# Ledger of designs, part 89: designed miniproteins, single chains

Each design is a single chain, and the fold is of that chain. pLDDT is the mean over its residues in the fold that is shown.

## One batch from the design tools (miniprotein)

Design m3101
Fold by ESMFold2-Fast:
Structure m3101 (fold): chain A 65 residues (1-65)
Amino acid sequence: SEEEIIDKLMEEFGLSRELAREIVELVKQGASLQEIADRIKEMDPSLSTIKALLAALEAKRLLEK
């Protein structure tokens, strides 16, 4: 479910629920990896660029199946 994906992103990458939900919506809208990573950095600038890109990639992987 969508909530299971949100919970996984929060646990794996230390994201807030609001940020994880925003990422899910961006993936559903067909956003690119770069657009999602940029949004993560905007909402949580404390995350490294590598961690933001990995979170974006994982979200796309989970939602495109």
Scores: mean pLDDT 82

Design m3102
Fold by ESMFold2-Fast:
Structure m3102 (fold): chain A 81 residues (1-81)
Amino acid sequence: MEEEKKILQEFTGLLQQSMQDVLRAVKEGLDKAQKVMEEQKKRLEKMLEKVKKVTDEKTYEELKRQVEDLLQTMQRLMASQ
């Protein structure tokens, strides 16, 4: 119970931090933004694997959608440079 709650809180924090890190990198240049996005994508994928093991199918699908939406938003921000 505590472990699941901790993982979900870490996941939510990671989503927010990932977006902020990419936004900062975009300001400095597209090359830096691409590297930061790649790092954040790997971190989010690892976190999703942990979440899948500790939560139910519906919660997992909702969090997976949040990751997909975040990555799509990052991609659009980079494309608008």
Scores: mean pLDDT 78

Design m3103
Fold by ESMFold2-Fast:
Structure m3103 (fold): chain A 55 residues (1-55)
Amino acid sequence: SEVQKLQDELAKYQKEMSKRIQEAREAGDEATARELIKESTDKVVELMRKIREAE
């Protein structure tokens, strides 16, 4: 279903972004980490909205 596809996309995206944020923080690049957090938050909100609309 559309909902399952969007949920899988969300889970995969969150996993990849969490890894990238951690890598930026480990490198001491706090500015990049903050940008990635903001981008991931916006994308998660978008995907959550699409999931609700597909239900």
Scores: mean pLDDT 83

Design m3104
Fold by ESMFold2-Fast:
Structure m3104 (fold): chain A 62 residues (1-62)
Amino acid sequence: MGILERLEKIIKERKDNKVQVDMAKLGKKMLEAKSDEEARAIRREAAKNGEGFGESFSKRLN
């Protein structure tokens, strides 16, 4: 049956939609950032796909 192929397509489409929404939110935060360092920190937190987003960034630096 083509049911597995249809499920993979739906999952991929939903994942792409979520990425677009998350990227739009990230872009807005980066535009509101007052410095390049702040924008870079926001990008790094997002790049960790949420696993490090709730953690204190200073704990990972030193």
Scores: mean pLDDT 59

Design m3105
Fold by ESMFold2-Fast:
Structure m3105 (fold): chain A 105 residues (1-105)
Amino acid sequence: NSTAITALNKLVAGKSVTASEVNLILNLSDENVAKLSTKQQTVLQLIKLINSKKDDPSVKHLALLGQLKKDNINLSVIFDALVDAGIITRADKNALIDFVNNAFG
């Protein structure tokens, strides 16, 4: 739907989104996912991966985080949205930021 796509565009632009917008992003249909930009798809893949295995950073997390860093996407804003949506804790956000800083500088 248009609201979820707009929310993904806000995250790509480094803008905050609400918990309700994160829930809409998670419920995007496969047909709507296919219409997303590459950057929007990478953000969505990270959000879905964290939502499924929120407490276990893996090689898949590293690949997505590295791509978003190269694209100059604000990861802290994404992690704040996930905290507000109840997907991760503030401690999980801090651990993910430390992981990114150790892996990518």
Scores: mean pLDDT 81

Design m3106
Fold by ESMFold2-Fast:
Structure m3106 (fold): chain A 83 residues (1-83)
Amino acid sequence: MEEARKKLREAEEELKKEAEEFIEKLKEKGASEEEIKKVRLEIEIEIAMMRIRGAVAISTKDENAEKIIEEAKEKVLKRIKEL
C-alpha cells in the first residue's frame, strides 16, 4: 500500500500543477476573477474526489488501489482540459 499512497500524493501534485497552468492560460485570455474562482473551485472539488477515492481504496487495502488512483487522476486531467 505504500506505492498506492505515493501514487496518490504524486497524482495530487501533478493535478495541482496542471490546474495552475490552465488557470494561467485563462488569465492570459482575459477571464474575470469571478470566472477564475469558479474554475478553481470546480478543479478543487475534482481533486478532492480523487483523493477520497484513493484514500478509501488504500484504507480497505484494495488490490486495485493503484489502478483506481491512476484512473481517477486521468478523469480529473480530462475534466480540467474540458473546462
Scores: mean pLDDT 82

Design m3107
Fold by ESMFold2-Fast:
Structure m3107 (fold): chain A 77 residues (1-77)
Amino acid sequence: SKVEELIAQVKEEVEEVVELARASGDPELIAAAERTRELVDASIAYIKSLKDEQEALEKAEQLLAELRALRDYLLAL
């Protein structure tokens, strides 16, 4: 489904965020990225619990956009 495809992309983006933070060597960024991973896992569980496929799609798209913005921010540091 489109929701499952978006969730897969969300998982890829959060791994990139964590990798970039680890590559920086900044312990505060690494800790923040690990917290982001935990929050993303909780958000994915919530999205999977939604009965409305359209609402699930919208929330997955929002989460993906937020993670992409965070990745772009880290790449610009």
Scores: mean pLDDT 87

Design m3108
Fold by ESMFold2-Fast:
Structure m3108 (fold): chain A 69 residues (1-69)
Amino acid sequence: GKEEAIKEAERLVEEEGRLTYEQVADILVEHLGLSKEQALTIARFVDRDGSGTLTLEEAIEAIELASSL
């Protein structure tokens, strides 16, 4: 669920310093049941600076948005 998704995002940031769109999308698919296309769309939406990677804060925002769908 949502708490497990957040913990996985925290773990990946601890290992790599940031998350890729693919990593965030995989979290949303695995833990929240989204399609890959929906998950990637959310990841792009929360990447406000267009860096192609997400901070932990942006990843948590993506998880919150996905949980409200």
Scores: mean pLDDT 81

Design m3109
Fold by ESMFold2-Fast:
Structure m3109 (fold): chain A 73 residues (1-73)
Amino acid sequence: MSMDQRLRDAFRQALDQALADGHITQAQRDAMLAAFDALLAAGKSAADAIRQLIADGRLSPYVTQLFFELWQA
Protein backbone atom coordinates (compact mmCIF):
# COMPACT_ATOMS: atom_id res chain seq x y z
CA MET A 1 0.00 0.00 0.00
CA SER A 2 1.05 3.63 -0.42
CA MET A 3 2.41 5.52 2.60
CA ASP A 4 -0.69 7.76 2.49
CA GLN A 5 -3.03 4.73 2.57
CA ARG A 6 -1.07 3.15 5.45
CA LEU A 7 -1.37 6.41 7.45
CA ARG A 8 -5.13 6.56 6.75
CA ASP A 9 -5.55 2.93 7.86
CA ALA A 10 -3.45 3.43 11.02
CA PHE A 11 -5.43 6.57 11.96
CA ARG A 12 -8.79 4.81 11.53
CA GLN A 13 -7.52 1.77 13.47
CA ALA A 14 -6.36 4.05 16.32
CA LEU A 15 -9.82 5.69 16.50
CA ASP A 16 -11.66 2.34 16.37
CA GLN A 17 -9.39 0.79 19.02
CA ALA A 18 -9.72 3.83 21.33
CA LEU A 19 -13.52 3.50 21.04
CA ALA A 20 -13.38 -0.29 21.68
CA ASP A 21 -11.13 0.32 24.73
CA GLY A 22 -13.68 2.83 26.11
CA HIS A 23 -11.24 5.78 26.04
CA ILE A 24 -13.40 7.87 23.65
CA THR A 25 -17.12 8.03 22.89
CA GLN A 26 -18.70 7.28 19.50
CA ALA A 27 -19.35 11.04 19.10
CA GLN A 28 -15.66 11.85 19.79
CA ARG A 29 -14.53 9.14 17.34
CA ASP A 30 -16.88 10.49 14.65
CA ALA A 31 -15.76 14.11 15.28
CA MET A 32 -12.05 13.22 14.98
CA LEU A 33 -12.68 11.17 11.81
CA ALA A 34 -14.80 13.99 10.30
CA ALA A 35 -12.02 16.53 11.01
CA PHE A 36 -9.47 14.18 9.38
CA ASP A 37 -11.70 13.61 6.32
CA ALA A 38 -12.31 17.38 5.97
CA LEU A 39 -8.53 18.02 5.82
CA LEU A 40 -8.15 15.27 3.19
CA ALA A 41 -11.02 16.82 1.18
CA ALA A 42 -9.16 20.18 1.37
CA GLY A 43 -6.21 18.52 -0.44
CA LYS A 44 -3.93 17.66 2.50
CA SER A 45 -2.01 14.38 2.56
CA ALA A 46 -2.81 11.97 5.40
CA ALA A 47 0.52 12.89 7.06
CA ASP A 48 -0.22 16.64 6.88
CA ALA A 49 -3.82 16.11 8.07
CA ILE A 50 -2.69 14.10 11.12
CA ARG A 51 0.05 16.66 11.89
CA GLN A 52 -2.53 19.49 11.68
CA LEU A 53 -4.99 17.66 13.98
CA ILE A 54 -2.24 17.09 16.58
CA ALA A 55 -1.04 20.72 16.33
CA ASP A 56 -4.63 22.01 16.75
CA GLY A 57 -5.23 19.75 19.79
CA ARG A 58 -8.16 18.03 18.02
CA LEU A 59 -6.99 14.49 18.88
CA SER A 60 -7.27 12.96 22.34
CA PRO A 61 -3.82 12.17 23.86
CA TYR A 62 -4.76 8.47 23.94
CA VAL A 63 -5.64 8.41 20.20
CA THR A 64 -2.38 10.26 19.39
CA GLN A 65 -0.28 7.75 21.37
CA LEU A 66 -2.14 4.73 19.92
CA PHE A 67 -1.73 6.07 16.36
CA PHE A 68 2.07 6.31 16.78
CA GLU A 69 2.21 2.80 18.31
CA LEU A 70 0.22 1.35 15.37
CA TRP A 71 2.23 3.39 12.83
CA GLN A 72 5.56 2.06 14.23
CA ALA A 73 4.32 -1.56 14.01
Scores: mean pLDDT 82

Design m3110
Fold by ESMFold2-Fast:
Structure m3110 (fold): chain A 104 residues (1-104)
Amino acid sequence: SAAETEELLREIQRIVIEMEAKLTLYRMRLYILKKAGELSEEQIAELEKILAEMGALADEMAAMYAAARAARDLDVAQAALARARAIQARVDALAARMDEIIRS
């Protein structure tokens, strides 16, 4: 139904916003640690690589959300939500890896 499609689109939008916020926080954290001189050159290179992957995933998510919203189709919205959850899990794993590198 149209109502069900709108509910799924709202859930995808929430995931998009949460991912953008997470990426912003990790970019700020890296910036602060770099300015403080608290990271080795090797740590900076690995963290920047992870942030680039997170950025690419956020861009994929935003494009997918835009396409799902334009389609206004239940099957498209369901597929987009499933993909959004998979991307969210990958971003969470990447964020955890960044936390490990920063603590090492």
Scores: mean pLDDT 91

Design m3111
Fold by ESMFold2-Fast:
Structure m3111 (fold): chain A 72 residues (1-72)
Amino acid sequence: SDWSQLSQDQLNRLVADFGRISRDLRRQNGVSTLSQQQQVLDQAVDLLGQRNPDVPQSVLDDLRQRALSSLR
């Protein structure tokens, strides 16, 4: 996993940003269905990547996959 390439500061920032973005999007869209939860997750990861361009795409892809698995 490319997570080992992140510094502790990058990891802490990434986790904090993801939590904030996900919370804000859930408040805006509501999440009553699995499809809505997946849409919110996709938007959150896209915004996370925009805010953290120094983070490898493979880390963002891994985060998306892990988070999607937790919805099932």
Scores: mean pLDDT 76

Design m3112
Fold by ESMFold2-Fast:
Structure m3112 (fold): chain A 92 residues (1-92)
Amino acid sequence: AEPQPVFHEELGVDAIIVAVASGPGSESSGSTRTPDGHPASARVRIRPDGTVEGSGSTEDPRYELKLVEAHERDADGRERLTAGLLVLVPRP
């Protein structure tokens, strides 16, 4: 049991995971605060057909919520959705 945090390297050290859903038909919600103390909330859902939906808000103009999809390659080389994440990231 060691999920490597592959997403930490791609999203950067300032990214905060707010909600994670894993597999078709799942949903999750979460809340956190930005480094400046503003509330952030998110909800992510994976429909039974594999469609990922995300919604969230923060009052911090320096941050945004980004929907990220995690994929795994199977033995046949096909990409399979494993998780949907809503992540709080600094605005460019």
Scores: mean pLDDT 72

Design m3113
Fold by ESMFold2-Fast:
Structure m3113 (fold): chain A 66 residues (1-66)
Amino acid sequence: MEAKKQAVIDAVKAEVKRLLAEGVSPEEARERGHRMVITASTALGFSEEQKKEIIEEVDKFIDEES
C-alpha cells in the first residue's frame, strides 16, 4: 500500500510541477492537485487519513516550489 501511495504522490507532484512550469498559479496548481488526489484515492480505496497525508505532502511540495 505504501508503494501505491508514493506512486500517487509522485504522479501528482510531477503534474503540479508541469503546471507551475507552464505558468499556472500555485493556487490553481494546488486545486488541480487536490482533485487528482481525491480521484486517485477513491479509485485505489485509500482511507481518509491516507488521502489527508497525500494532500499535505502535495501542499508542502507546492509551497516549496512557489
Scores: mean pLDDT 82

Design m3114
Fold by ESMFold2-Fast:
Structure m3114 (fold): chain A 73 residues (1-73)
Amino acid sequence: GKEEEQRRVNLVIAYALDLIGLGIDLGLPDLGNEAAKEIVKKWDESEEELRKLYEEQLEKLKKAAEEKKKAEE
């Protein structure tokens, strides 16, 4: 129902903001914004699919941050 839709919208907002903030903190704001955009693009998916996508985007950001650190010695 609409209550379930509102819960999904709130979840999308929370995940998107977390990814944007993490991107800024890691010095990768463009990647954080891209990750958030992918969550927003899938806003009509189930809570389980949104969680899976959020975890996938988190891992991508973490790997990019590790590669950046390795390149900086």
Scores: mean pLDDT 81

Design m3115
Fold by ESMFold2-Fast:
Structure m3115 (fold): chain A 87 residues (1-87)
Amino acid sequence: GPMTKEVAEADGATLLAEFPALLAEAREAVETPAPASRLAALAIVAVAYDVTAAHAEAQGLTALAERLRAAARELLELVRRALEAHE
C-alpha cells in the first residue's frame, strides 16, 4: 500500500499538531450549542485519528498510535457530552 513508516509518522504528527484546536472547539461545544453538522465533522475527524493510529501501529509506531487513539477518544467523549448538554 502507499503507507510507509515515514508517511504514517508524518500523518500522525500533522493530526496531533491540529488536535489542540479541535479539542478547544469540542470543549466549547459542551458549553455553547454547536450546529449538529459541526459535531458530526468532529466525530468524522476522530475516526481519521483512529485510522491513522491503525496505520502507525502497523508500521511499529506504537507510542504514536496510542497518542492518536487517546486523542480520538477524548474528542468523541466531548462530542457526546456536547450532544447530552444541549438536549
Scores: mean pLDDT 87

Design m3116
Fold by ESMFold2-Fast:
Structure m3116 (fold): chain A 88 residues (1-88)
Amino acid sequence: GKELAESILRLLEDVARRRGLSPEEFEQVLIRVVQANVESGLMDSETLRELSRLLREKAKEAEKEGKPEWAEAYRRASKFAEELAKKS
């Protein structure tokens, strides 16, 4: 559900900040973590849809902050979660 999506995003953003990940590296890590959780049955289509929505909000925020590379990474990650939700 929503709380799990928020927790996953918050954890990954914290890791990206602490490790100095690039936008592309953040996107790749998020995609791998989401895939692993779906394959393990830990993440349902509702959680994926909420994650997609949160990522779109983060993309808009990054655009407003003048961070186009981060906005693109969030948009691509959002689209990935949305497409995965349709297959779940």
Scores: mean pLDDT 87

Design m3117
Fold by ESMFold2-Fast:
Structure m3117 (fold): chain A 60 residues (1-60)
Amino acid sequence: SFEEAAEYILEKLKDEKLPEHANLSKEVLINFLKLSYSGRMSLKEFADIVVKYLKKEIAE
């Protein structure tokens, strides 16, 4: 589910230092996933891509 995918993303980002303005709430992630997920891959694979993208942005 989108809720499970959002929880997975948050858990993977748990050790990352987020900027104070980057309020990645569960609700924000669920809405992002609903708008962005096309169903052409598994939701888990899409969540892994989102995690990789966010980690790259945070690490820089």
Scores: mean pLDDT 69

Design m3118
Fold by ESMFold2-Fast:
Parts: C-alpha cells; structure tokens; sequence
Structure m3118 (fold): chain A 73 residues (1-73)
C-alpha cells in the first residue's frame, strides 16, 4: 500500500530533516558526505527522479516505508 506526500521530504538516519521540496543541493551534499543511510539515499534518488519526471515521491507502507516514485495524474 502506498502513502503519497504533497511535498517530498527526506530524513537522515537520526530522523532529522535533510530538506523539503526544492532543497536538492543540501540533500545531495548530505549523501556525498555519507551522512545518510542507504534508505535515505534511495529516498533522495527517488526524489530526484520524481522531480525530473514531474512526479511525486510516496512511501510504500507495506514494505516498511520504502520510498517509491509515483507519477502525477
């Protein structure tokens, strides 16, 4: 089952917000510095892809909250 979000937000391994919406540079810098877990890196990659495709990032709650890219309708 998927839960959609109106604005993508990525949290680090401590649950702190790395950025929301358009703060992609701060998210990329955190990934490059190894400040995020693989899960957060996957979320950032999904957000980048969603932004390129004009889509939305959602969370698959049935798979333990794994981030997924959802196309806009």
Amino acid sequence: MLTSVSSPAVLDDKGEALGAGNNMQALADAVDQGRVLKRSKASLEAYKKAKEENAIVGVDVSKGGKPVVIPKK
Scores: mean pLDDT 50

Design m3119
Fold by ESMFold2-Fast:
Formats: structure tokens, sequence, C-alpha cells
Structure m3119 (fold): chain A 56 residues (1-56)
């Protein structure tokens, strides 16, 4: 990927969208690693939002 310019809000939206698409929490963490943001506040926000969506 050329560039990842995400706000925390967009990262949360990405996490929710992946959960809605049928991705597991583990798969979503893998996507964050592939984007290079897994160990960042953005990756954490996406994973937290996905966890919330999957728990609902």
Amino acid sequence: MAEVDLTPEQARALGRALAAAGYSLEEIKEVMRELGIDDTPLGRAAVEAAREALAA
C-alpha cells in the first residue's frame, strides 16, 4: 500500500466494516499488520471497534 492516512475515527470505521463483512477479530488483527498499523493507536482503535461490533 502506498500510504495509509487514517484518523482514529476512520480506523474504527474500518474495524466495524471488516467485522460486518464476516472477518474474525484474529483476521482483523492480521489486516492491521498488513497495513503496518497493528502496533499503533490506529490499529488498536480498529481492533477495539471490531470487538465491540462482534460482541453486539
Scores: mean pLDDT 77

Design m3120
Fold by ESMFold2-Fast:
Order: structure tokens, then C-alpha cells, then sequence
Structure m3120 (fold): chain A 77 residues (1-77)
């Protein structure tokens, strides 16, 4: 279960980073911040704060979906 949540989070982060990198919107500072946030989320999970980790995953998935929607809208215009 815990390994599955970590894999889901890693996949969500990788998808978001790939989308932003493809658009050229990522700076080195943005990458460093994302890596720090991911490390903090894993620390929450290791502390048994599963609900807070799940909320962080849901938030990142929502952000990834919003980025994809914005990209689709830009390409359609």
C-alpha cells in the first residue's frame, strides 16, 4: 500500500515535470522546489501521515490536470 502511494506520487510528479519541461516553463529553481516538495511528502508518509500524503497527491494530480487543460486550450486557439 505505502509503496503504491509512493509510486503514484512519483508518476504524478514525473508527468507534471515532463509537461512543463516540454513547454519550456521549468527553471532550475522550479525543479529544485518540486524535488523538495516530493521529499517532504515522502517524509509525511514515513511519519504515518497517510491522509496528508494522499491530499498532497490529489493536489498535484489536480495541478497536472489543470496544466494539461491549459495546454489543450492554447493548442485549440
Amino acid sequence: MVDQLKAQFAASMAALVAALRQQGWLTDDDVARMEADARQAFDMLDQGRIDEFAAAVAYLQAQAAAVQAALAAQQAA
Scores: mean pLDDT 71

Design m3121
Fold by ESMFold2-Fast:
Parts: C-alpha cells; sequence; structure tokens
Structure m3121 (fold): chain A 89 residues (1-89)
C-alpha cells in the first residue's frame, strides 16, 4: 500500500547517505572478517561485500543476517548489526 508522501523525482536523491552508509557498512564487514575464523560466516561476509559493491543493499543485508545467525562471537555480532543498520537507511 502506497502512503501519501512527496514524490522527489530529482536525480539529487541521497548521494551522501547512499555512499557514506555503504562505505561504513563495508568497513564493519571487513572488521568482522578480521575477527572470525568460521569459514561459513566468512563466505556470507564475502558475499555481502560483493552485494555492497553491486549496490544490492537487500542482498547484502540477507547475507549479513545469515552470518549473524551463524556466529556466537559477540564482537563479530556487533559489527554485523552495525552494518545491517547502516544498509537499512
Amino acid sequence: TLRPGPTTAHPLLPYVNSDENAIEADRYVVEALSLTTNPEVREHLNEALKKILQGDRQGAIDHLQRALSLTTNPEVRKHLQKAIDLLKK
């Protein structure tokens, strides 16, 4: 269901927010990779990085959520949660 809201049809849509959030999310995923030795978690983090580079935010979020479900390391979980939160903006 579409909610009534102002339609911004201009190519000035969030240049700063899109790039900054993606760059910060990338940094958190790279940091998580440095902290984990689990090969299944690492595979999902590498796929998330690919999706971020492709501009596929939803694909990146899906892989990060899977990695989060597979890891018990609290530092890795914190970094993954931050990356997911940034990609949702």
Scores: mean pLDDT 74

Design m3122
Fold by ESMFold2-Fast:
Structure m3122 (fold): chain A 83 residues (1-83)
Amino acid sequence: MSDEELEEIAKLLIEHVKRLADDIKANLDKMSPEQKAQVAAALEQDIATLKALYEKETNPIMKEALEQAIKIYEETLAEIKKA
């Protein structure tokens, strides 16, 4: 896969993660405690998956994107737990 293709994949990953995080934050005050727990559990699983991918990744472009994605999800999870 070319570096240009990897940069596009990385961009799409970050855009997807940011969109999901923004959607969660926008609806956080409207969520029940049960809905918050469900979303938190889903994010914890997604973070674990991204961390597993990060550990196996050798390409610096994708590794940086995975690190950014993990950070965004961890920050979003912290906001859910604070709410």
Scores: mean pLDDT 86

Design m3123
Fold by ESMFold2-Fast:
Structure m3123 (fold): chain A 74 residues (1-74)
Amino acid sequence: SMEEIEEILKNLEKFGKALLEEYPDRPEFIVNLINWEKKEIENDPSLSEEEKKYFEEKLDELTRELLAEAERLK
């Protein structure tokens, strides 16, 4: 459901920010986290194509935001 997608995105943002704080010189950890989640989404039979597209777009947005913050902290 969309509510489940929103909760997962919220938790990924929190986890991504924690990774940024713990490993500020390792932005690849954020990329790896998001790529793993993308693979899980592709293999989830309970998600519609519209939900998968929305989730992917939001993951791409989150990746850009977290990587920009990582670069700013250098």
Scores: mean pLDDT 82

Design m3124
Fold by ESMFold2-Fast:
Structure m3124 (fold): chain A 68 residues (1-68)
Amino acid sequence: KVILTEEGLKEAKEKLKGLAEQAGLDIEISDDPEKLIEAIKKLLEAMGDDPGTLEQIAEGLKLSGMVE
């Protein structure tokens, strides 16, 4: 079960939106944790070989409480 704080969710959404726009991807970023994970998977599939992108996603997941 994924536990997201309101603040962490907001920060994760902002980071994911920025990464999606930078990658030129039209990804729907939702308040639903499962849909947010799906958006992250799409970003990783498109940009997963970039260490900087992986680090930003990992930080976003920590802030959202998805990763300890």
Scores: mean pLDDT 63

Design m3125
Fold by ESMFold2-Fast:
Structure m3125 (fold): chain A 85 residues (1-85)
Amino acid sequence: MVGDVYTATDKEGRKVLLVVESITADGVAVYSVIDLETKEYLGVVRESDLEKEFSNIEDTGEVADPLLSVPHEVKELEEAVKKVM
């Protein structure tokens, strides 16, 4: 479900949060990747690549707003760039 939150470890040993940001028309989930220590947005990963890039994936039972998982300043920058271009 969109907003579902998981914890995982990346291939470099960093602990991350995975938040279901969207589900494509083909039913493929897209996860926002957040550094658990710094709370920085690291990018996105598709469900098909999830087990290749991450280990120890655990469902937290938590639900988050996917837009709130991205730092507000980064979203404001992206929107400002999109309005200027």
Scores: mean pLDDT 67

Design m3126
Fold by ESMFold2-Fast:
Parts: structure tokens; sequence; C-alpha cells
Structure m3126 (fold): chain A 75 residues (1-75)
């Protein structure tokens, strides 16, 4: 799985969750377990909130943090 694919899966999970899709349906769409989807959404929200509170909007730093979180959940 590429770094770009990891970032895409995180954003797809977060987007679907914010649109009101269930964790189970997101898992079916992305080929993940419900537990992986829940972990990805929680970690992504925490990372984005942390960067926002720091006034940091560097896309590269945010991307690196999301990749690391995705590797931990999907490895």
Amino acid sequence: MTEEELVRRVFEALLLYEQGESVEDIAKRLGLTPEQVEALVEKAKEILDSFAKQGKFDGEEIRKALVEAAREVLA
C-alpha cells in the first residue's frame, strides 16, 4: 500500500463518516474492518484538531501524521 493510498483511505473514511455513513458501511466500501474505520476516523480527527489548535495548516506535516496513523491501523 502506497503512502498516497493510505492518505486516500483516511480521507475517504473521514468524509463518509462526516456525511453520516455508518462505520459498518464505510468498512464494506473501503475493504476494511469496522474497527479499523473507527480507529482511522478517531485518529484523523485528533490529528486535524491538534494541528488546527496549533495554528498549523502545513499540508505536508498533516499528511505525514495521517500516513503514520493509517500505517498503525492498517498494518
Scores: mean pLDDT 78

Design m3127
Fold by ESMFold2-Fast:
Structure m3127 (fold): chain A 89 residues (1-89)
Amino acid sequence: DKLKELVEKAKEKAYEGNLEEAGELMREIAESFELKPEEKREITREILEEAAKGLEEKYKNTELAEALRIHIELGSAEEAEEKWRELKE
C-alpha cells in the first residue's frame, strides 16, 4: 500500500524534525492519491502527532509537545502546523 508507506515515511521525518522532507512527502501524498478532506486532515493529524512525540522523546521538550497536541485536539491543524514550524526556527 503506497499511501501507507508514504504516510509512515512522513511520520518518521516529522519525528526527526525534518520539516522539509515531511512536507515533500505530504505533497507527494496529495498529488498521488484522491483523498477526501477528512482523510487529508486525519493524515496531517497523524504526522503532527509524530512531530510532538519527537519533541518530547528526542528533544526533551515536553511542554512544547503538549502544546502541539492541544492544538491538534482542538482541530486547529493549520495553527498546529504553524507552531511546529516555529519550533524549528
Scores: mean pLDDT 73

Design m3128
Fold by ESMFold2-Fast:
Structure m3128 (fold): chain A 73 residues (1-73)
Amino acid sequence: AAPAPAALERQQLVNRGTNDLLAAQSDAQRQAIADQLYAQLTTLVGPAQAQQIVDAVLANVDAQRQMEQQRQS
């Protein structure tokens, strides 16, 4: 069965936030995107789960950027 509507909306926010974070070109832009994602997720899952999700997304984005920089070095 498909996920509940709220779970699907959460997944859509995470996917959009991840893409926006990967496209961010400055720390200020990254912070603004992370803050927006956290605020949106907090309304769906509460602050504790929203923090965990945002932290996981940021770690994934940072890992992808680190791998790309390692290839260029």
Scores: mean pLDDT 80

Design m3129
Fold by ESMFold2-Fast:
Order: sequence, then structure tokens, then C-alpha cells
Structure m3129 (fold): chain A 83 residues (1-83)
Amino acid sequence: MEEKLKKAKELFEENKFEEAIEILKEIDSVEAAKYLALAYYGLRKYEEAAEVLKKYYEELKDDEEIKELLKLLPEEYQEYIEK
């Protein structure tokens, strides 16, 4: 788990979002969900990013990077996540 998350973060930093997502989707953690949402956004997969953020909203809503991501998403997705 910890090693897989580290590898996924490294792939994310290299802008290898598809490869990062493949690893992140198999990790059941809040940290992995954060990077999964950010990676989907990087690929302009806004619906998939919104689905992840909705599922983990209570755990991620106070994260600074997620707060910034929420402001960057189209208004309709922001409303969807918060409901």
C-alpha cells in the first residue's frame, strides 16, 4: 500500500496521469483518493474527478489542494460534490 502510493505520486509528478490512476484506483485510502481526483483533473476527466471528490468529500473538504481543485472545476461539478 505505502510503496504503491509512493510510486503513484512519482508518476503523478512526472505527469504520467494514466499510469498513476491505474495504481491509485486500487488503493483504498483518502491520500490515494486525493491524488486520483487530481490525476483525473490533469487528464480533463472532470466527471471522474467529481465522482471521487463526492465519495471522499468529508475527508478531503479541508485539504488545501482539494479546495483549489474544487474552485477550478466547472460550477455544476462543485454543486454535485457538495450535495
Scores: mean pLDDT 82

Design m3130
Fold by ESMFold2-Fast:
Structure m3130 (fold): chain A 82 residues (1-82)
Amino acid sequence: SKALELRGIAVEIGRAVHAARPTPEVMAILARYSAQLAEAGDDVEAQRAVLLGLIDDLLAATDDPALRARLEAARARLEALR
C-alpha cells in the first residue's frame, strides 16, 4: 500500500531526526510538517508532497552527515513510489 509506505517513510524521518540529537530549529521543522501531514489526512499525493518538503527543509537545516544520508535515502524511497 502506498499509504503504508508513506507512513513508513514518515516514521523513518522522525527516527533519523531524533537519533541526530536535533537543534530546536530542526525540531520546529519536524513539528510544522507533522501538522501539515495530519492535515493531508488520507490524501496520499498531498502526504507525499508534504514529506518531500519536510526532507528538503531538514536537509537545508542540518550538517549532520548521518542525518543527511538517512534523509537522502528517504527521498529516494519517495521518488520510487508511483
Scores: mean pLDDT 85

Design m3131
Fold by ESMFold2-Fast:
Structure m3131 (fold): chain A 100 residues (1-100)
Amino acid sequence: DEKLVEEVIRLIREAGEHYAEGDLEKMDEAIEQAKKTISKIKNKKIREIALKTVNEVVSRLVAGDILGIAGASEEEVRRHVLESTEELVKKMREEVKKEL
């Protein structure tokens, strides 16, 4: 399950990068790949943590606090998106570690 968790984290980071570039189609593709990877995780609690994290990523990137930076420069948007996704990744790692 640890290897699958790392793959989910990689896909979350890719989704954030695609969103920062304005490529919503590739962002959606990375999110769907993450969900497929999550379905392969054997531990039910780890699957629930990973799915919750992916849903929080989507919420934060598309309809969350990032809307508060409307009109910011592309660099400011990119930085905020990448910082937000990394924060969620760190939280996910901490919660997953408690279930291992």
Scores: mean pLDDT 77

Design m3132
Fold by ESMFold2-Fast:
Structure m3132 (fold): chain A 74 residues (1-74)
Amino acid sequence: EITLEPPTSEAERAGIEALEAGDYEGAAAFFQGAIKDNPSATSAYYLALAYEKLGRHEEAEKYRKLALELQKAK
């Protein structure tokens, strides 16, 4: 099932806008802030995606694992 949650934090919204603009460094910074305030599978997954776009494979793997962990904690 598709669950659409609107970006609830300023950081999540700014991160998505940065991704759409191709600003992957800015997106990573915003999603890091979102995870600090309220860690979610969605924020962790987008942070992993931003790091993958930047070629930071170790950081992308770290946050992909976090996203899966947060998803399983349901």
Scores: mean pLDDT 76

Design m3133
Fold by ESMFold2-Fast:
Structure m3133 (fold): chain A 75 residues (1-75)
Amino acid sequence: SLEDKAREYLEQAKKAFDEGNYDEAVKYAEQAIKVAPDSPYAVEAYRLMAEAYSKRGDFDKAREYQLKALELEKK
């Protein structure tokens, strides 16, 4: 399913994040969102992107993606 693909992308994003590869984590998280934009995996992907941007010092993008995760979680 598309949700299974999103989960796989999210797992790759988390692995990249744990390895300190924040740019790769963002790219995999974006793929998870693209394949299942309204799924719980997309919520987790937005949260991961927010954390990755925070680690890079991009606090404006970190805030943007944190708000996207919160908005999607309400649906």
Scores: mean pLDDT 88

Design m3134
Fold by ESMFold2-Fast:
Structure m3134 (fold): chain A 70 residues (1-70)
Amino acid sequence: MEEEKREMARRIVRGIFPEADEESLEKITEEVIRETEDIEDPEQFEKAALAYLLTNKERLAKLAGGSIKL
């Protein structure tokens, strides 16, 4: 995957979950990239990533704050 796409996702995730640890932020970023993997246009990717994060904010917040593995 492109570093540009990953950095953009990380910045958006960090903006929405500023309290997330690096590990949690990475997991959420990976999920966002996976959900938007079919989107190749950077502008459309940014819009889709933001919409996904805002729509799933409650669930993703638990993922960011959780220490559950397995």
Scores: mean pLDDT 72

Design m3135
Fold by ESMFold2-Fast:
Structure m3135 (fold): chain A 64 residues (1-64)
Amino acid sequence: SGEKITFEAVKDVESPDGLVLSLKKGEIREAILVQEISDNVWVIELVETGERRILDKRYVKILE
């Protein structure tokens, strides 16, 4: 949708395929919301790198 979001990982997340965003617990990232696939699965574009990844919302807290 083009919204800028900030989120914090609530746990470590590992992605062996690199498609899902890997995170360390307490890591804060900024991204643009590209597409909501489901309530728990978002396609995002990371502000820092411009890379697109899948975000699993069950493992993050949305700050704004």
Scores: mean pLDDT 83

Design m3136
Fold by ESMFold2-Fast:
Structure m3136 (fold): chain A 70 residues (1-70)
Amino acid sequence: NMAAESGRAAAEAARRGGAGAGSAAGYQWHKTNLMAGKEEGAKYGLLAARAKTAEEAARWGELSFQAGEA
């Protein structure tokens, strides 16, 4: 759950600070979760961080959250 929530946070960072800021935060979270074995959550979190619109960021963030739970 915590790992998936980080993905959503990265998506919100991208939405608020633009793609560059979100990508940096999302990549750090992605790397950390890969090391922890949370590959699905990390993957969707990275995609959320790369989102260009708030809607895309929210959608990928939700998938990241759910993947971390499942």
Scores: mean pLDDT 61

